# Ledger of designs, part 7: designed miniproteins, single chains, continued (2)

Each design is a single chain, and the fold is of that chain. pLDDT is the mean over its residues in the fold that is shown.

## One batch from the design tools (miniprotein)

Design m4212
Fold by ESMFold2-Fast:
Structure m4212 (fold): chain A 74 residues (1-74)
Amino acid sequence: SIEETIEKLKKAAETLEKAGVPTQLIVGLLTHEISKLFPEVKDEAQAVRDRAYADPSMSLEEALAEIEKVLRKA
């Protein structure tokens, strides 16, 4: 389900952040997986990735909120 996917991605993001992975790389990895699982929202997922890459001040919490919005459209 979409809810299970959201929870799984949030857990993965938390794990990567605790391991010291930069927010931009975490967002890149998550949006890549979303694009593979839900091709119908690929452009929206890639737009979140592009914003995170362009704005190094974007927080992981902010990026995850945008990712959740993308998944709820799928």
Scores: mean pLDDT 84

Design m4213
Fold by ESMFold2-Fast:
Structure m4213 (fold): chain A 87 residues (1-87)
Amino acid sequence: KVEEARKLLEKGKEAFEKGDYETAIQYYEKAVNLYLEAGRETGSPEAYRLAAEAFENLAKVYEKMGDTEKAEIYRRGARQLRARAEA
């Protein structure tokens, strides 16, 4: 459900822009799960790239919340997913 995940990613960005970090995290986590599921089912590089984008957005939210450790974890996850997409 790439289209569903895309809508969730957009809702997460809207929540982040409004400063609603908890809602942004929920939407981004749902988007990641759907993109990763699509990547596993289809092997699509695009799905992994979109999952990486969602991880980068999660890192930004945690950074704004002062959780530098979680922000770094999600940035590393995003790099791994991008590497998978480039394979």
Scores: mean pLDDT 83

Design m4214
Fold by ESMFold2-Fast:
Structure m4214 (fold): chain A 69 residues (1-69)
Amino acid sequence: TPIEKIRRQHELQLAIVDFRYLAESVDIDLSHRHNPELRERALAEVERWRQQRVDDIQRQYKAQLDAAS
């Protein structure tokens, strides 16, 4: 169904965000192992990006469900 497609695409988009977040976090940890302050700042930026992206995806999802209903 159209609603089922929207739901699966939403789940996929969230999974992609989680994957990118994990990959970036690993790279930051490895790059800044001996610089805790720089590591914390870089991780905070990635967390901010993730939160904004999740919020955007959730807004898009609600709009698509409303349009399909």
Scores: mean pLDDT 86

Design m4215
Fold by ESMFold2-Fast:
Structure m4215 (fold): chain A 69 residues (1-69)
Amino acid sequence: NLEILRELLKDVDLDEDFNLEGFANATKGFSEEEIRRIVEEAIKKWEAKGKKRPLTGEDFGEAVKELLK
């Protein structure tokens, strides 16, 4: 999952405090398609807010909640 996340987020402005490895570990049971959808949703929500700050772990948490719960 970490490799997929790195590829999907290569050109995305990520918060320096975002624990990418921790997120990868938390999602290790997810399929590649589920991870892609989570990342896409997080980016879409971030873009809707105008990209005025880096993408944060909270944005990913909200995307997971939106798509899987």
Scores: mean pLDDT 75

Design m4216
Fold by ESMFold2-Fast:
Parts: structure tokens; C-alpha cells; sequence
Structure m4216 (fold): chain A 90 residues (1-90)
């Protein structure tokens, strides 16, 4: 079974909201990075939601079971690493 782990950080103060999405198998092996990005620091929750929905739709097109999590992260690299860590725990 395929899993898509989608994580997002809303940012803190002037920090940009960030997201990452990874596709994994049932054993937690990372197969593909479906998306990774950051939004402007002034991005609204609605805009963040819309960008995350685009990644959700991509994951659904792959037939993956979607796992969605809010995280705290200080960099785009940290967001991606946390997505991979969550996928490995499935």
C-alpha cells in the first residue's frame, strides 16, 4: 500500500509557512518527494490550505493513503526530514 505523508509548518512571527510531502511504501521506504515549498511570511491560512490541497490531490492521484500533520520547523530541510521520519513510523 502507498502512503503520502504531508506535513506543514505555519511559521512563527516573520518565518515563512513551509510544507513537504513524501510518498512511501507500507514499510516506510521513501519512494518520491511529491512536493516541498515555502509560502510568503504573510500568506493567509486559506492560501496555505489551498497549496496543501494541491499536494493532497497529487497524492490521491497516486492512489496513496494520506497522512496529514502539523509540525514546527525552522527550515525547509527540517520540514522534509520530519515528513520522512513520520513516513518511516507508518
Amino acid sequence: MLHAVIVHSLGQGDKSPMFAAVLSDENGNILEVLGVGELPPDASPEEIGRRLQEVVDRARARGATIHYEHIDADSLEEVLEKAKELAEKL
Scores: mean pLDDT 79

Design m4217
Fold by ESMFold2-Fast:
Structure m4217 (fold): chain A 70 residues (1-70)
Amino acid sequence: SAEAREAAEKARETGRGGIELALQSKNAKEDLERLARDAEEAARYMSSDPVVKAALEEIAREARRAAEEL
């Protein structure tokens, strides 16, 4: 639905902004790992909406990858 697509897009925008902020922090690796865990938890609660769940899982993967590159 259009509502699910809007929610997914908002999740991607918010998540990527969070990753950018975490990368600028003193505890970048820890903040990125926490962001990934929070996104994974949110994806669990959105299991009835596959589009939003996919967006949150994508953000979790991006945050974990960024943490591993540090």
Scores: mean pLDDT 84

Design m4218
Fold by ESMFold2-Fast:
Structure m4218 (fold): chain A 100 residues (1-100)
Amino acid sequence: SSSLSRQLVQLLRRAVTNLRNASNSTTQQDGQRLSRQAAQSASQASRLARQLGRFDLSDALSQASRLAQQASTSSLQDTQRLAQQAIDVIRQGIDRETVP
């Protein structure tokens, strides 16, 4: 459905934005908060992707959500690394869905 597709795109953008901000965070508090927000958005996006039959994207978003959850309780350096890994996982999931 077009409505669910728009909601998926919005949640995906929110997750990626929060992960980029977490990866660039200069304080542990900000990194953990942004990672927690990213985990929630990625988890919601994963469920919508599954409903839309985008299984590779759903699996990638589920993995990214788990990495973001780990980042939300990690030291600043680990949070930055885990947030970047989550972005890479999402990118790979999108790439798999768009390659013919």
Scores: mean pLDDT 89

Design m4219
Fold by ESMFold2-Fast:
Structure m4219 (fold): chain A 73 residues (1-73)
Amino acid sequence: MLKPTEEEVRRVLVTATMASLAHHGDEEGAKEAAREAAEKGASKESLLAMADVARSYGLEEAAETAEELAEEV
């Protein structure tokens, strides 16, 4: 098997971070996690995956923040 790419590892990590924050209802932390991911060079796909996770937990503002960041990448 090919080893995971840096971006594949990043997507797993940022998605897991978002899921943890969203599960606890931490809207501000979730928004900050999305901004930090974008600053660290997360792909559009990774940011959209974070948005999907946030929305699945009802964190609409965090989802919108991640979607806006995804459009700018």
Scores: mean pLDDT 82

Design m4220
Fold by ESMFold2-Fast:
Structure m4220 (fold): chain A 87 residues (1-87)
Amino acid sequence: LSPEVQKELDAILAEFGARVKEILARLKAGELSVEEALAQVEELGRETRARVEALMDKHGVSPEEREAALALVELYVAIAKQEIREA
């Protein structure tokens, strides 16, 4: 990826991570059930994927680079779901 696209991708993923930490904090405080926390992470994952897709489309990123970026989003979502299940 170009440095500009990489910086925007990193920002999107950092925002996802920050919001996941907030969901985990609410779950640990007893403000959310595990099911509610998982539903929120799934919705956040869909929003994050859409933002990454729009970024890749805007900059004409190669299919291989696009697939790698979307795979990274899927990995982040999978890790977040596992953290919630173990909380």
Scores: mean pLDDT 87

Design m4221
Fold by ESMFold2-Fast:
Structure m4221 (fold): chain A 91 residues (1-91)
Amino acid sequence: AAEEVARLTVEMAERIVEKSGVEVSEEELRRATEELRRQLAADGLSFPDEVIEAAARVKVAYEKDPEAVRRAEEEVLPEFQARAAAIGAEL
């Protein structure tokens, strides 16, 4: 269940960034991932590396073009909410 939700979260994030058309460089992703990891650790939270990286990628894309990311989210979220519900989970 948790691993399945993690996979859906990563796939959803990748699809959102792809649909947004926003380019995220390897260096921007690395810096954002390190920052997010530090913030989560300070709050006592632990997530798989792939989930943290996926969240960081969306954050970088959102900072560059929030409107494009919002439109991509509106297009992508319904599919992933339905897929999560099919396995008894919520996103």
Scores: mean pLDDT 82

Design m4222
Fold by ESMFold2-Fast:
Structure m4222 (fold): chain A 68 residues (1-68)
Amino acid sequence: SNFDKLVEFLKSHGVPEELARKLAERFLSRYPNAVFDEEKFKEDVEKAKAAGLPDPIAAQLAVENVSA
């Protein structure tokens, strides 16, 4: 499911499981028709990390700042 993919993505970037689940639920509530695009999220994480953000924070921002 998109929820499980989002949670796994966030956890793979160091986000704690409880926070990852809350962020995934919030994302899918805002964007119920969104498909998890792993490559797009990875690109957004890389941009945030290039700007100096730690991996877990970069992953959180990638999920929170999606324009769907």
Scores: mean pLDDT 77

Design m4223
Fold by ESMFold2-Fast:
Structure m4223 (fold): chain A 90 residues (1-90)
Amino acid sequence: SEAEKVMKEVEELKKKGEEAFKEGVKKKSIELLEESIKLYEKALDLLNEAFFEKRIGGPPSVFKFKEEIEKNLEKAKKALEELKKEEAAA
């Protein structure tokens, strides 16, 4: 179904974003944290367009996935801001 295709793409983007975040934190890499943010934003855009704008019938898990990605995005943005402040102070 269309909903299944969207959810698979969102899940893949979320996983890639999580991997970029983990490596970005581990390596203190601005580039990897920015990549993580872009991946999470793309996942949210796809979720919002499909299920909230186009109103494709989705599973009940759509809301939970949205909340999890939003929380991950907030964490990635905070980590990026902290790292940029550390580099500006050096």
Scores: mean pLDDT 84

Design m4224
Fold by ESMFold2-Fast:
Structure m4224 (fold): chain A 69 residues (1-69)
Amino acid sequence: SEEELKRLEKEYKAGMSLDKLTEKLIKNRDNSKISLFLNLLMTRYMVEAGLLEPEQVESIEKRIKELLS
C-alpha cells in the first residue's frame, strides 16, 4: 500500500541501511508469485520517489528473486 511505502521511505531517510530495508521487505511478504510482483512494484515506486538509486534496485530485485527461486 502507499502508506506502507511511505513508512519505508521514513525509515530509509532516518538512516536505515539498504540491507535492513531489504530484509524487512523480504520478511514481511509471502513467497507467492503475487508477493514477488508486489515487491518489484514497491522497488520501482521507491526509485520514482527518490528513495533508491537504479544500481541499488538491481541488488534488491536479485535478492528477492533468489529467495523465491
Scores: mean pLDDT 62

Design m4225
Fold by ESMFold2-Fast:
Structure m4225 (fold): chain A 65 residues (1-65)
Amino acid sequence: SSIDRMMDDITDRRSQIIKDQIKQGRSGTDIMNVRNSYQISQLTSLQQMYPNDIDVQTHLNQLKS
């Protein structure tokens, strides 16, 4: 589905962000903060487009807890 493709793209972008932060010599805490901020932002946007999608809601809740 289109949602599945969007979620896969978010995951791929997250992986690239982690690699770039490691190359810059960032700390594990900094990497986690940048990764989580990106993923929360993207999933929040996706949740606004698909407010009744349980998978998007579940992933977003896991990141916020």
Scores: mean pLDDT 80

Design m4226
Fold by ESMFold2-Fast:
Structure m4226 (fold): chain A 94 residues (1-94)
Amino acid sequence: DPEREERANAVVQTMFTEGDKFAREIEEKKKNAKTNEEKKEILEEEREFVKKLRDYFEKNRDLFTPDELELLESILAGQEKRIEAELKKIEENK
């Protein structure tokens, strides 16, 4: 369905555009972060942003094929897992 694919692609493009913008803002904050506390605050901001992307994805879930859902779910879950692992590592190293 070309119309569904076009709408699905628009959602994905929006997610990547917002993600790229946020990544640039976070990169600047990371350059200035020197302490574990500052790094933790940045990771908590990343976690909140990924949660917003997850919410946007869930609202548009019906636009995607099962294969597309699996791929996008994997990407989001991967980011969530990375952030939680990095937060845990900071907590363990103080």
Scores: mean pLDDT 84

Design m4227
Fold by ESMFold2-Fast:
Structure m4227 (fold): chain A 61 residues (1-61)
Amino acid sequence: MVVRVKATVTAVLDDEERGVKILLVSWTDANGETVTGVAVVPRDSTIKVGDVVELDVRTEG
């Protein structure tokens, strides 16, 4: 199942070898629990800590 979530960026890490930024993100699931995840964006992305991003996540269900 694919679920669209609104996630808040909690940290941004530069990966110069891959030319990407690694985002640590968190969101609240349907049961009100905080979930953390990782997203990868291009290094020239303007995304910063505190931004809200929409992600499609695969869940079992």
Scores: mean pLDDT 75

Design m4228
Fold by ESMFold2-Fast:
Formats: structure tokens, C-alpha cells, sequence
Structure m4228 (fold): chain A 70 residues (1-70)
């Protein structure tokens, strides 16, 4: 599983929680944990990735910054 896939699973958990879908949020959290990350690490990776893209960085640079944040 790539760091980006783990970050996307964390984003899915946050979206499900905001929608009141607690069971779906738990399923996404399990995907993150099964990949060897904490949910907090995956959320930081997600935030760093999209911040880098907003700052005009390439996808490769955004992925590297996400790895450093995790």
C-alpha cells in the first residue's frame, strides 16, 4: 500500500465521521492501521500532501512531504 493510498483512507475516515457513518469511518481507520500507520500519521500525511499541491509543488514532491509528515 502506498503512502498516498493510506492518506486517502484517512481522508475517507474523516469524511465518513463528518457524515455520521461511524462504521465506515472505523473500516477506513482499520485500513490505515493494517498498513502499519497510526490514524494521526495518515491524517498528517494527507494534510501535507494537499498543502504541497496548493503551494505549487509537483506530485512527487508532495508525496515526499507527506512521507516526512507521517
Amino acid sequence: MTPLQVANAAAGALAAENSGMTDLAEAFRKIVEDAGYTFEEAVKAYEAYFQALRDGDSEETAIEKAKEAA
Scores: mean pLDDT 75

Design m4229
Fold by ESMFold2-Fast:
Structure m4229 (fold): chain A 75 residues (1-75)
Amino acid sequence: AEEAARKLRELAEEEKNPVVRKALEEAARILEETGDFAAAMQVLEEGVRRASAEGHYEEAFAAAKRAAEILKEAQ
């Protein structure tokens, strides 16, 4: 879980969309504090949905794919 959280924080530092970046940071925090992968994924899905609503579809999808792979590998 700790390595996955670190990878999510690194992805957040590269992320230019503030909504997606905050979602990545919150997901990393949830993993570090609780180890709850489902809760981390839910926060990421909510952030991606909000970014998509703002018209940032490609950025939201790219970040979601990378984050999902990080979470999948950590399980």
Scores: mean pLDDT 77

Design m4230
Fold by ESMFold2-Fast:
Structure m4230 (fold): chain A 84 residues (1-84)
Amino acid sequence: MELARKIYEEVKQKLKEAGLEDLVNELDRTIRDYRERAGLTPEEAVAAALQNVARKLKELGHEDLSEFVEKKAREVIAAYRARR
């Protein structure tokens, strides 16, 4: 849980620094939807939402930021699986 929160806040900060406040709001909404509608754990919801945001970043031409966010999504899932 702590790693997922730390990564979430790190990605949120990077998106704000890039002026992508709309993607910050979409990240928050997507995490909420995955937790409430799909019943995902906090770690799974954060990782899935980060993958969704990374895809949109790539479509908008922010390729470096997209790769950063994809790496962070993989780190969340890897840490979650390592506890099992």
Scores: mean pLDDT 81

Design m4231
Fold by ESMFold2-Fast:
Structure m4231 (fold): chain A 60 residues (1-60)
Amino acid sequence: MSATERVLQRLDELAKRASPEDQKRIEEVKEGLLNIDSLTDEQQIEMHQKWEEVRSRVDS
């Protein structure tokens, strides 16, 4: 689970700089990653899109 651990760590770092709304989105992505094997392909794409949106907003 090294890749998942690194993504979770990155999400925690983003959460430190994020607004309350973006912190909520980060939490949704973290929960999605923990359950990724139970998600449909559509839900996995949605999680990836949410992560990119949060990353773009926090790092811009």
Scores: mean pLDDT 72

Design m4232
Fold by ESMFold2-Fast:
Structure m4232 (fold): chain A 65 residues (1-65)
Amino acid sequence: MRLVAAAIEIVGIALDSGVYSVSAHIEGDELVITLSEDTEAARETAERAKAVGEEMGVKVTVRLE
């Protein structure tokens, strides 16, 4: 449940930042976020995603491609 809540919050952050190439999937107890762009906005979104994970006690991995 917290993984899904974190995913929704992170995707919202990405979309608000203009990062539309975002996907999220759950692997066991880990949330994997993929941003299909390596832009300044994507890098900022990745740092915010990690912060969300830290605050919610969720392991978040972010990939930039």
Scores: mean pLDDT 80

Design m4233
Fold by ESMFold2-Fast:
Structure m4233 (fold): chain A 85 residues (1-85)
Amino acid sequence: SMAEIQALINLLKESMKQVVKQALDADTAAAAIAQFDTLPNTLEGLEEGIKLMEELAKKIKDEKMKAKVLGFIEELKKLLEELKK
């Protein structure tokens, strides 16, 4: 149902916010979280959130953390394609 998809997208958005808190400095993370909070709980909002995650990943200085975040982004892209079916 639409409500179930919206709830799932909200959970994915919250997961993106938590990953950003772990991977980036406090000021960059706070700015990114504010941007995630503006995104709607829709497929378009999830797609925009993934694009934002890709841009934020470029700012990660720790190579191991960057690899983990890129892996998370790939899983989000797979889930987005499944939700589009």
Scores: mean pLDDT 87

Design m4234
Fold by ESMFold2-Fast:
Structure m4234 (fold): chain A 92 residues (1-92)
Amino acid sequence: PPAEVIVDVPSKDPEEAIRKALQKLAGPDRNLEILDLELVRKISDTEYEYHVRVRLDGKEYDLLVRVKFLSDTKARVTFTLTEGPERRPLPS
């Protein structure tokens, strides 16, 4: 099932919401690096879809991310893993 995180944000910035949610999902003591963050679609003024590639503790994950702003300072962020270490392709 997709992971869902609710985060507090200073403004309706979907990229900030994604960063806060990733930190919350990984834990504050984990080394998280955002390698790529691409807007796929603006669904509405409060809902966005992104493709995000991250490196967590040396492992890379490809995520489909949906951001829904519940208010000006609160967002619901849903992560769906599309590629990660559980589905690691053999190195070519």
Scores: mean pLDDT 77

Design m4235
Fold by ESMFold2-Fast:
Structure m4235 (fold): chain A 80 residues (1-80)
Amino acid sequence: NEVDEIEKKFKEAQEKMQKANPEEQEEIRKKMLELGRRQMARAIAEFARRLHAAGIVPSEDEAVRRLARAFGVDPGLVKR
């Protein structure tokens, strides 16, 4: 599961951050921001799918667009 894998990498990055020097901390921070965006995009896609399957929203595409906009994520990242 890509969401679980991203979450695992995010936690590993947090642990490395505590032991890293300032230069390494900056690189880890940038990587964590990228992982956070990917995690959010995947979570939005999965949540939209579940909401549509449960009949709560009329369309997955509409749910994806609205959630991505609300959380400041590019909708294109949710599709890929």
Scores: mean pLDDT 70

Design m4236
Fold by ESMFold2-Fast:
Structure m4236 (fold): chain A 86 residues (1-86)
Amino acid sequence: AILLNTRARPGDLVGGYVPESELGRIWDPQLAIALGMTLSEETFDDWEAVAEALISGRIAAVTLPEPYGARVAAADPSVRVVYEAP
């Protein structure tokens, strides 16, 4: 799922991923271009750390694997899902 912090602004940071996962490397550069934002080079220990960075606004948008994307959006009103792959 692609998630967006509701306070996101043009020029904010996109991305942040677990180094052992290719998900962020594939999607986050395209997401940064689509949103007019800057790609983050920050890596995280796990997907919970990425979710916390998104909730706190350190990252404006990110691609999260399921079920993390749905859980984060359900838990925090400052985060919304903008795209879910079937």
Scores: mean pLDDT 67

Design m4237
Fold by ESMFold2-Fast:
Structure m4237 (fold): chain A 98 residues (1-98)
Amino acid sequence: MDNEMAAEIAELLAEKFEELGLKELAEMFRKIAEALRAGKVEEAQKLTEEMGDLVANMNEEEQKKIMEAMRKVAPYWAEIAEERGDPESAERIRKSAA
């Protein structure tokens, strides 16, 4: 279940990044989602590291688009946190998105 939920979040982020014109980041998140669904956790971790390097090399405008995409996905993350019995994390996610 956790891998399915993590993959779903990655797909939502990919969709929002593509809408914002961040195609390389969208493609990376789709690969992460596919690896998670296939149970390839080590591959998903490696892709996440590669994504971190990609983000670190982005300019200020691209960083703002990333923050916009994160805010759009934050309600979904809060819902998952609540379902897992962590209402404190859910509240933190909601506050950071507001």
Scores: mean pLDDT 74

Design m4238
Fold by ESMFold2-Fast:
Structure m4238 (fold): chain A 123 residues (1-123)
Amino acid sequence: SLKEQLELLKQILQDTVAFLQEQIARLEAARSREEVAAVIQEAIAHYRAKIAELEKKLKLSTPEAQLTVDFLERAIAGLEALLARIPDLPVEEARALAIEMFQSQIGALQFQIQLVEQKLQEL
């Protein structure tokens, strides 16, 4: 049902927010550019896996699911661009930029959760 699809999407969004909060904690503890790069690479891999999960379950013909896929694809592009810059940055700056990017992505995902919750209330 549409309700089951939206509830599944909400779970995927909530799990992704929790994952990013854990990655921010890892970045705050990171001491090297290599550690910052590893966190970014894991986030890219996680987003690719979530896109694949959404696409397999995309009988999700909802605008909310498409918004999430589009967001994750743009988030991957942003993370890949940041990853390319890491070798040329001081560790403190690399860490700060990665944390800022993850915080921005959490905000966007939380907004998507609110949109899904509003649709669930209408069902």
Scores: mean pLDDT 90

Design m4239
Fold by ESMFold2-Fast:
Structure m4239 (fold): chain A 105 residues (1-105)
Amino acid sequence: DPEAERLAELRRGAIAGAINEELEKLEKAGVEIPDEDLQKLFEAMKNQDIKEMIAQAIKLGVDPAELLARLEAFLAKALEAGLITPAQAEAILAETRAILAEVLA
């Protein structure tokens, strides 16, 4: 299904973008992130493993609430561009919240 694949790619891109912005914020704040830990995150991104991407980002010190706020901002831009519907944006946020709850348990 081309639409399902498009939405999955958009979801991965939005989450990866949110993680990258939070990691940049941490580095600018003087947090040193080991290359080995960054490599694990990049491997999860390459494998398209959203749960592992989120798990590795949290281990690197990314704040779950800030990650969700960044994701919401990326999805708002996608909504304005006509790339997703409000229902699709809410589904992506709900799935990401569920993954965060599982990772933090």
Scores: mean pLDDT 85

Design m4240
Fold by ESMFold2-Fast:
Structure m4240 (fold): chain A 80 residues (1-80)
Amino acid sequence: GSEAMELGAEAGRRLLEAALRAGLPVERAVGLALRAIGLGIDAELGIPAVEVGRVLVEEARRLGDEEAAEAVERVTELSA
């Protein structure tokens, strides 16, 4: 049911925390979190978002948070 949205929210939370730890502005950190939440919504609606998922995985790895990257990959797989 809500698994895609829950995973998107988890990915968003992890990206927010990682971005804030890396010293990014709050607005940018929130923007990354909202994009991850949007991925969960798109997956729930059956909308493929492979490119957005790829970008967020790269950002998570750049921020040094592999768990955030894995959460984004899981959400992206649910949209396939």
Scores: mean pLDDT 81

Design m4241
Fold by ESMFold2-Fast:
Structure m4241 (fold): chain A 65 residues (1-65)
Amino acid sequence: SLEELVEEELKVLEPMIKDMTEEDLELIEKAIRSRTPEEKADEVIELLRKAIEEKKKELEEEEKK
């Protein structure tokens, strides 16, 4: 499922999420587009981008304790 794919990618990226830039996101988008059908690539990219943003906020909140 798309959710499982997003969770798996997020887990792999977790150590880098805090330091992740827009350029890093563009590289990830390019990689997804190269291996995913064009029609589905946009949806997967949107979901992953949202998950990364949300995880980045969670990590920042943990530091603000």
Scores: mean pLDDT 74

Design m4242
Fold by ESMFold2-Fast:
Structure m4242 (fold): chain A 68 residues (1-68)
Amino acid sequence: ARPSPAELFERAVEFIEKARAGEASLEEIEEFIRWLEGQLADPSLSPELRAWIAGAIELARRILEEMR
């Protein structure tokens, strides 16, 4: 089943908070980025949700680079 916009947002926010707290591994962050990129393959996503997901990917990549 496709996640709702609210579920996608909540899951992404919770993961970003976990990553910022240093509680996520490099592998988990890379998997999270792949998951978000996979969500962008859904052609039914609103432009607003697509923009938000793109921002979340950028933030997750920044956290990943800071850990490297």
Scores: mean pLDDT 76

Design m4243
Fold by ESMFold2-Fast:
Structure m4243 (fold): chain A 68 residues (1-68)
Amino acid sequence: SANEVRFEQFVKDIKSGVSPKSCIFCLNASEEKKQELQQLFSDPNPDQATVRKLFEDFERFLETGDDN
């Protein structure tokens, strides 16, 4: 599905050290989501489960306009 494809790309971008800030939500993400992204950027190889959870929150934000 589209969401799964986006998740795989999100994981790959983080693993390769590419900042997702330059992608879709960059400047429009909530401050809370920006902080969570900064935490991920501090870890060059974050756990996939952690990335999955944050990605789900991110996708929900993009889809519904809610940040939680």
Scores: mean pLDDT 60

Design m4244
Fold by ESMFold2-Fast:
Structure m4244 (fold): chain A 98 residues (1-98)
Amino acid sequence: DLVKRLKELMPAIEKGDPEAKEETYRLLVQLGLILVESPEEINSDVPGSNFAAVNEVQKALGLPVNGVLNYETLKAIVDLLEKYGNFEPLLKAYKKSV
């Protein structure tokens, strides 16, 4: 279950764990919340595509737009998934904002 795994990653994201950030990016890609990416970009020393996708997710959630997958961004995604059992409301808001 993605919600369970994302909740397990939240404390590590708050601590700035790079491994937890990489796993969270991969899970959000699998969910379709990050739409322009490749495995090479996720593991790149100079990521570009993920920055724009994270900005749009933050914008859709009404969070500060900084392109960083931080604790506040992950918490908002988890809260939305727990409340609605899916990410459709976030994707709808994201599509409207792009």
Scores: mean pLDDT 63

Design m4245
Fold by ESMFold2-Fast:
Structure m4245 (fold): chain A 67 residues (1-67)
Amino acid sequence: QPRPLPDAREYTLEEIAELAGVSVEEVRRWLKDLGLTEEQALVSTADEKGLEAFARAIRAYVEERKK
């Protein structure tokens, strides 16, 4: 069912993963390691500052994990 989004900052996990330069599965794995749900992650990225901080944290985590 189509749902209009009130703000362009309403990102999906796929869009967050793309901004961080990682896969959606890597984002989900990082969230599980932190004990966070996907819903909690979306709330944290609702603000532009939160989105940037979140993407930076994911990139650092994934870079270490790829070793």
Scores: mean pLDDT 65

Design m4246
Fold by ESMFold2-Fast:
Structure m4246 (fold): chain A 96 residues (1-96)
Amino acid sequence: SKLEEFKKFIEEQKKRLEAARDASRAELDALLREVFAEVAKKVQEIVDDQAVLDEIYRLMEETGGRMATASVAEAVELAIETLERIEKIVKEYFEK
């Protein structure tokens, strides 16, 4: 159930990002901060493995750097791809 709830949470975050494709850069940056903060909090609640948490934090940091120099459309795509990669990491954690 935790994995299914997490997948649903990620799907909701992806929909929020898709809705922001026509947003201003400032509006997107505010949403990205909110989405990744919520993802970090949710992952901390469900993952009890520091190595897995560190992998996810590193991925979010690397994506943040890439998004800083990207267009709005590119930043949305990068954020969505990062959420999908985080979902895969969490899925592999629960399927061990």
Scores: mean pLDDT 87

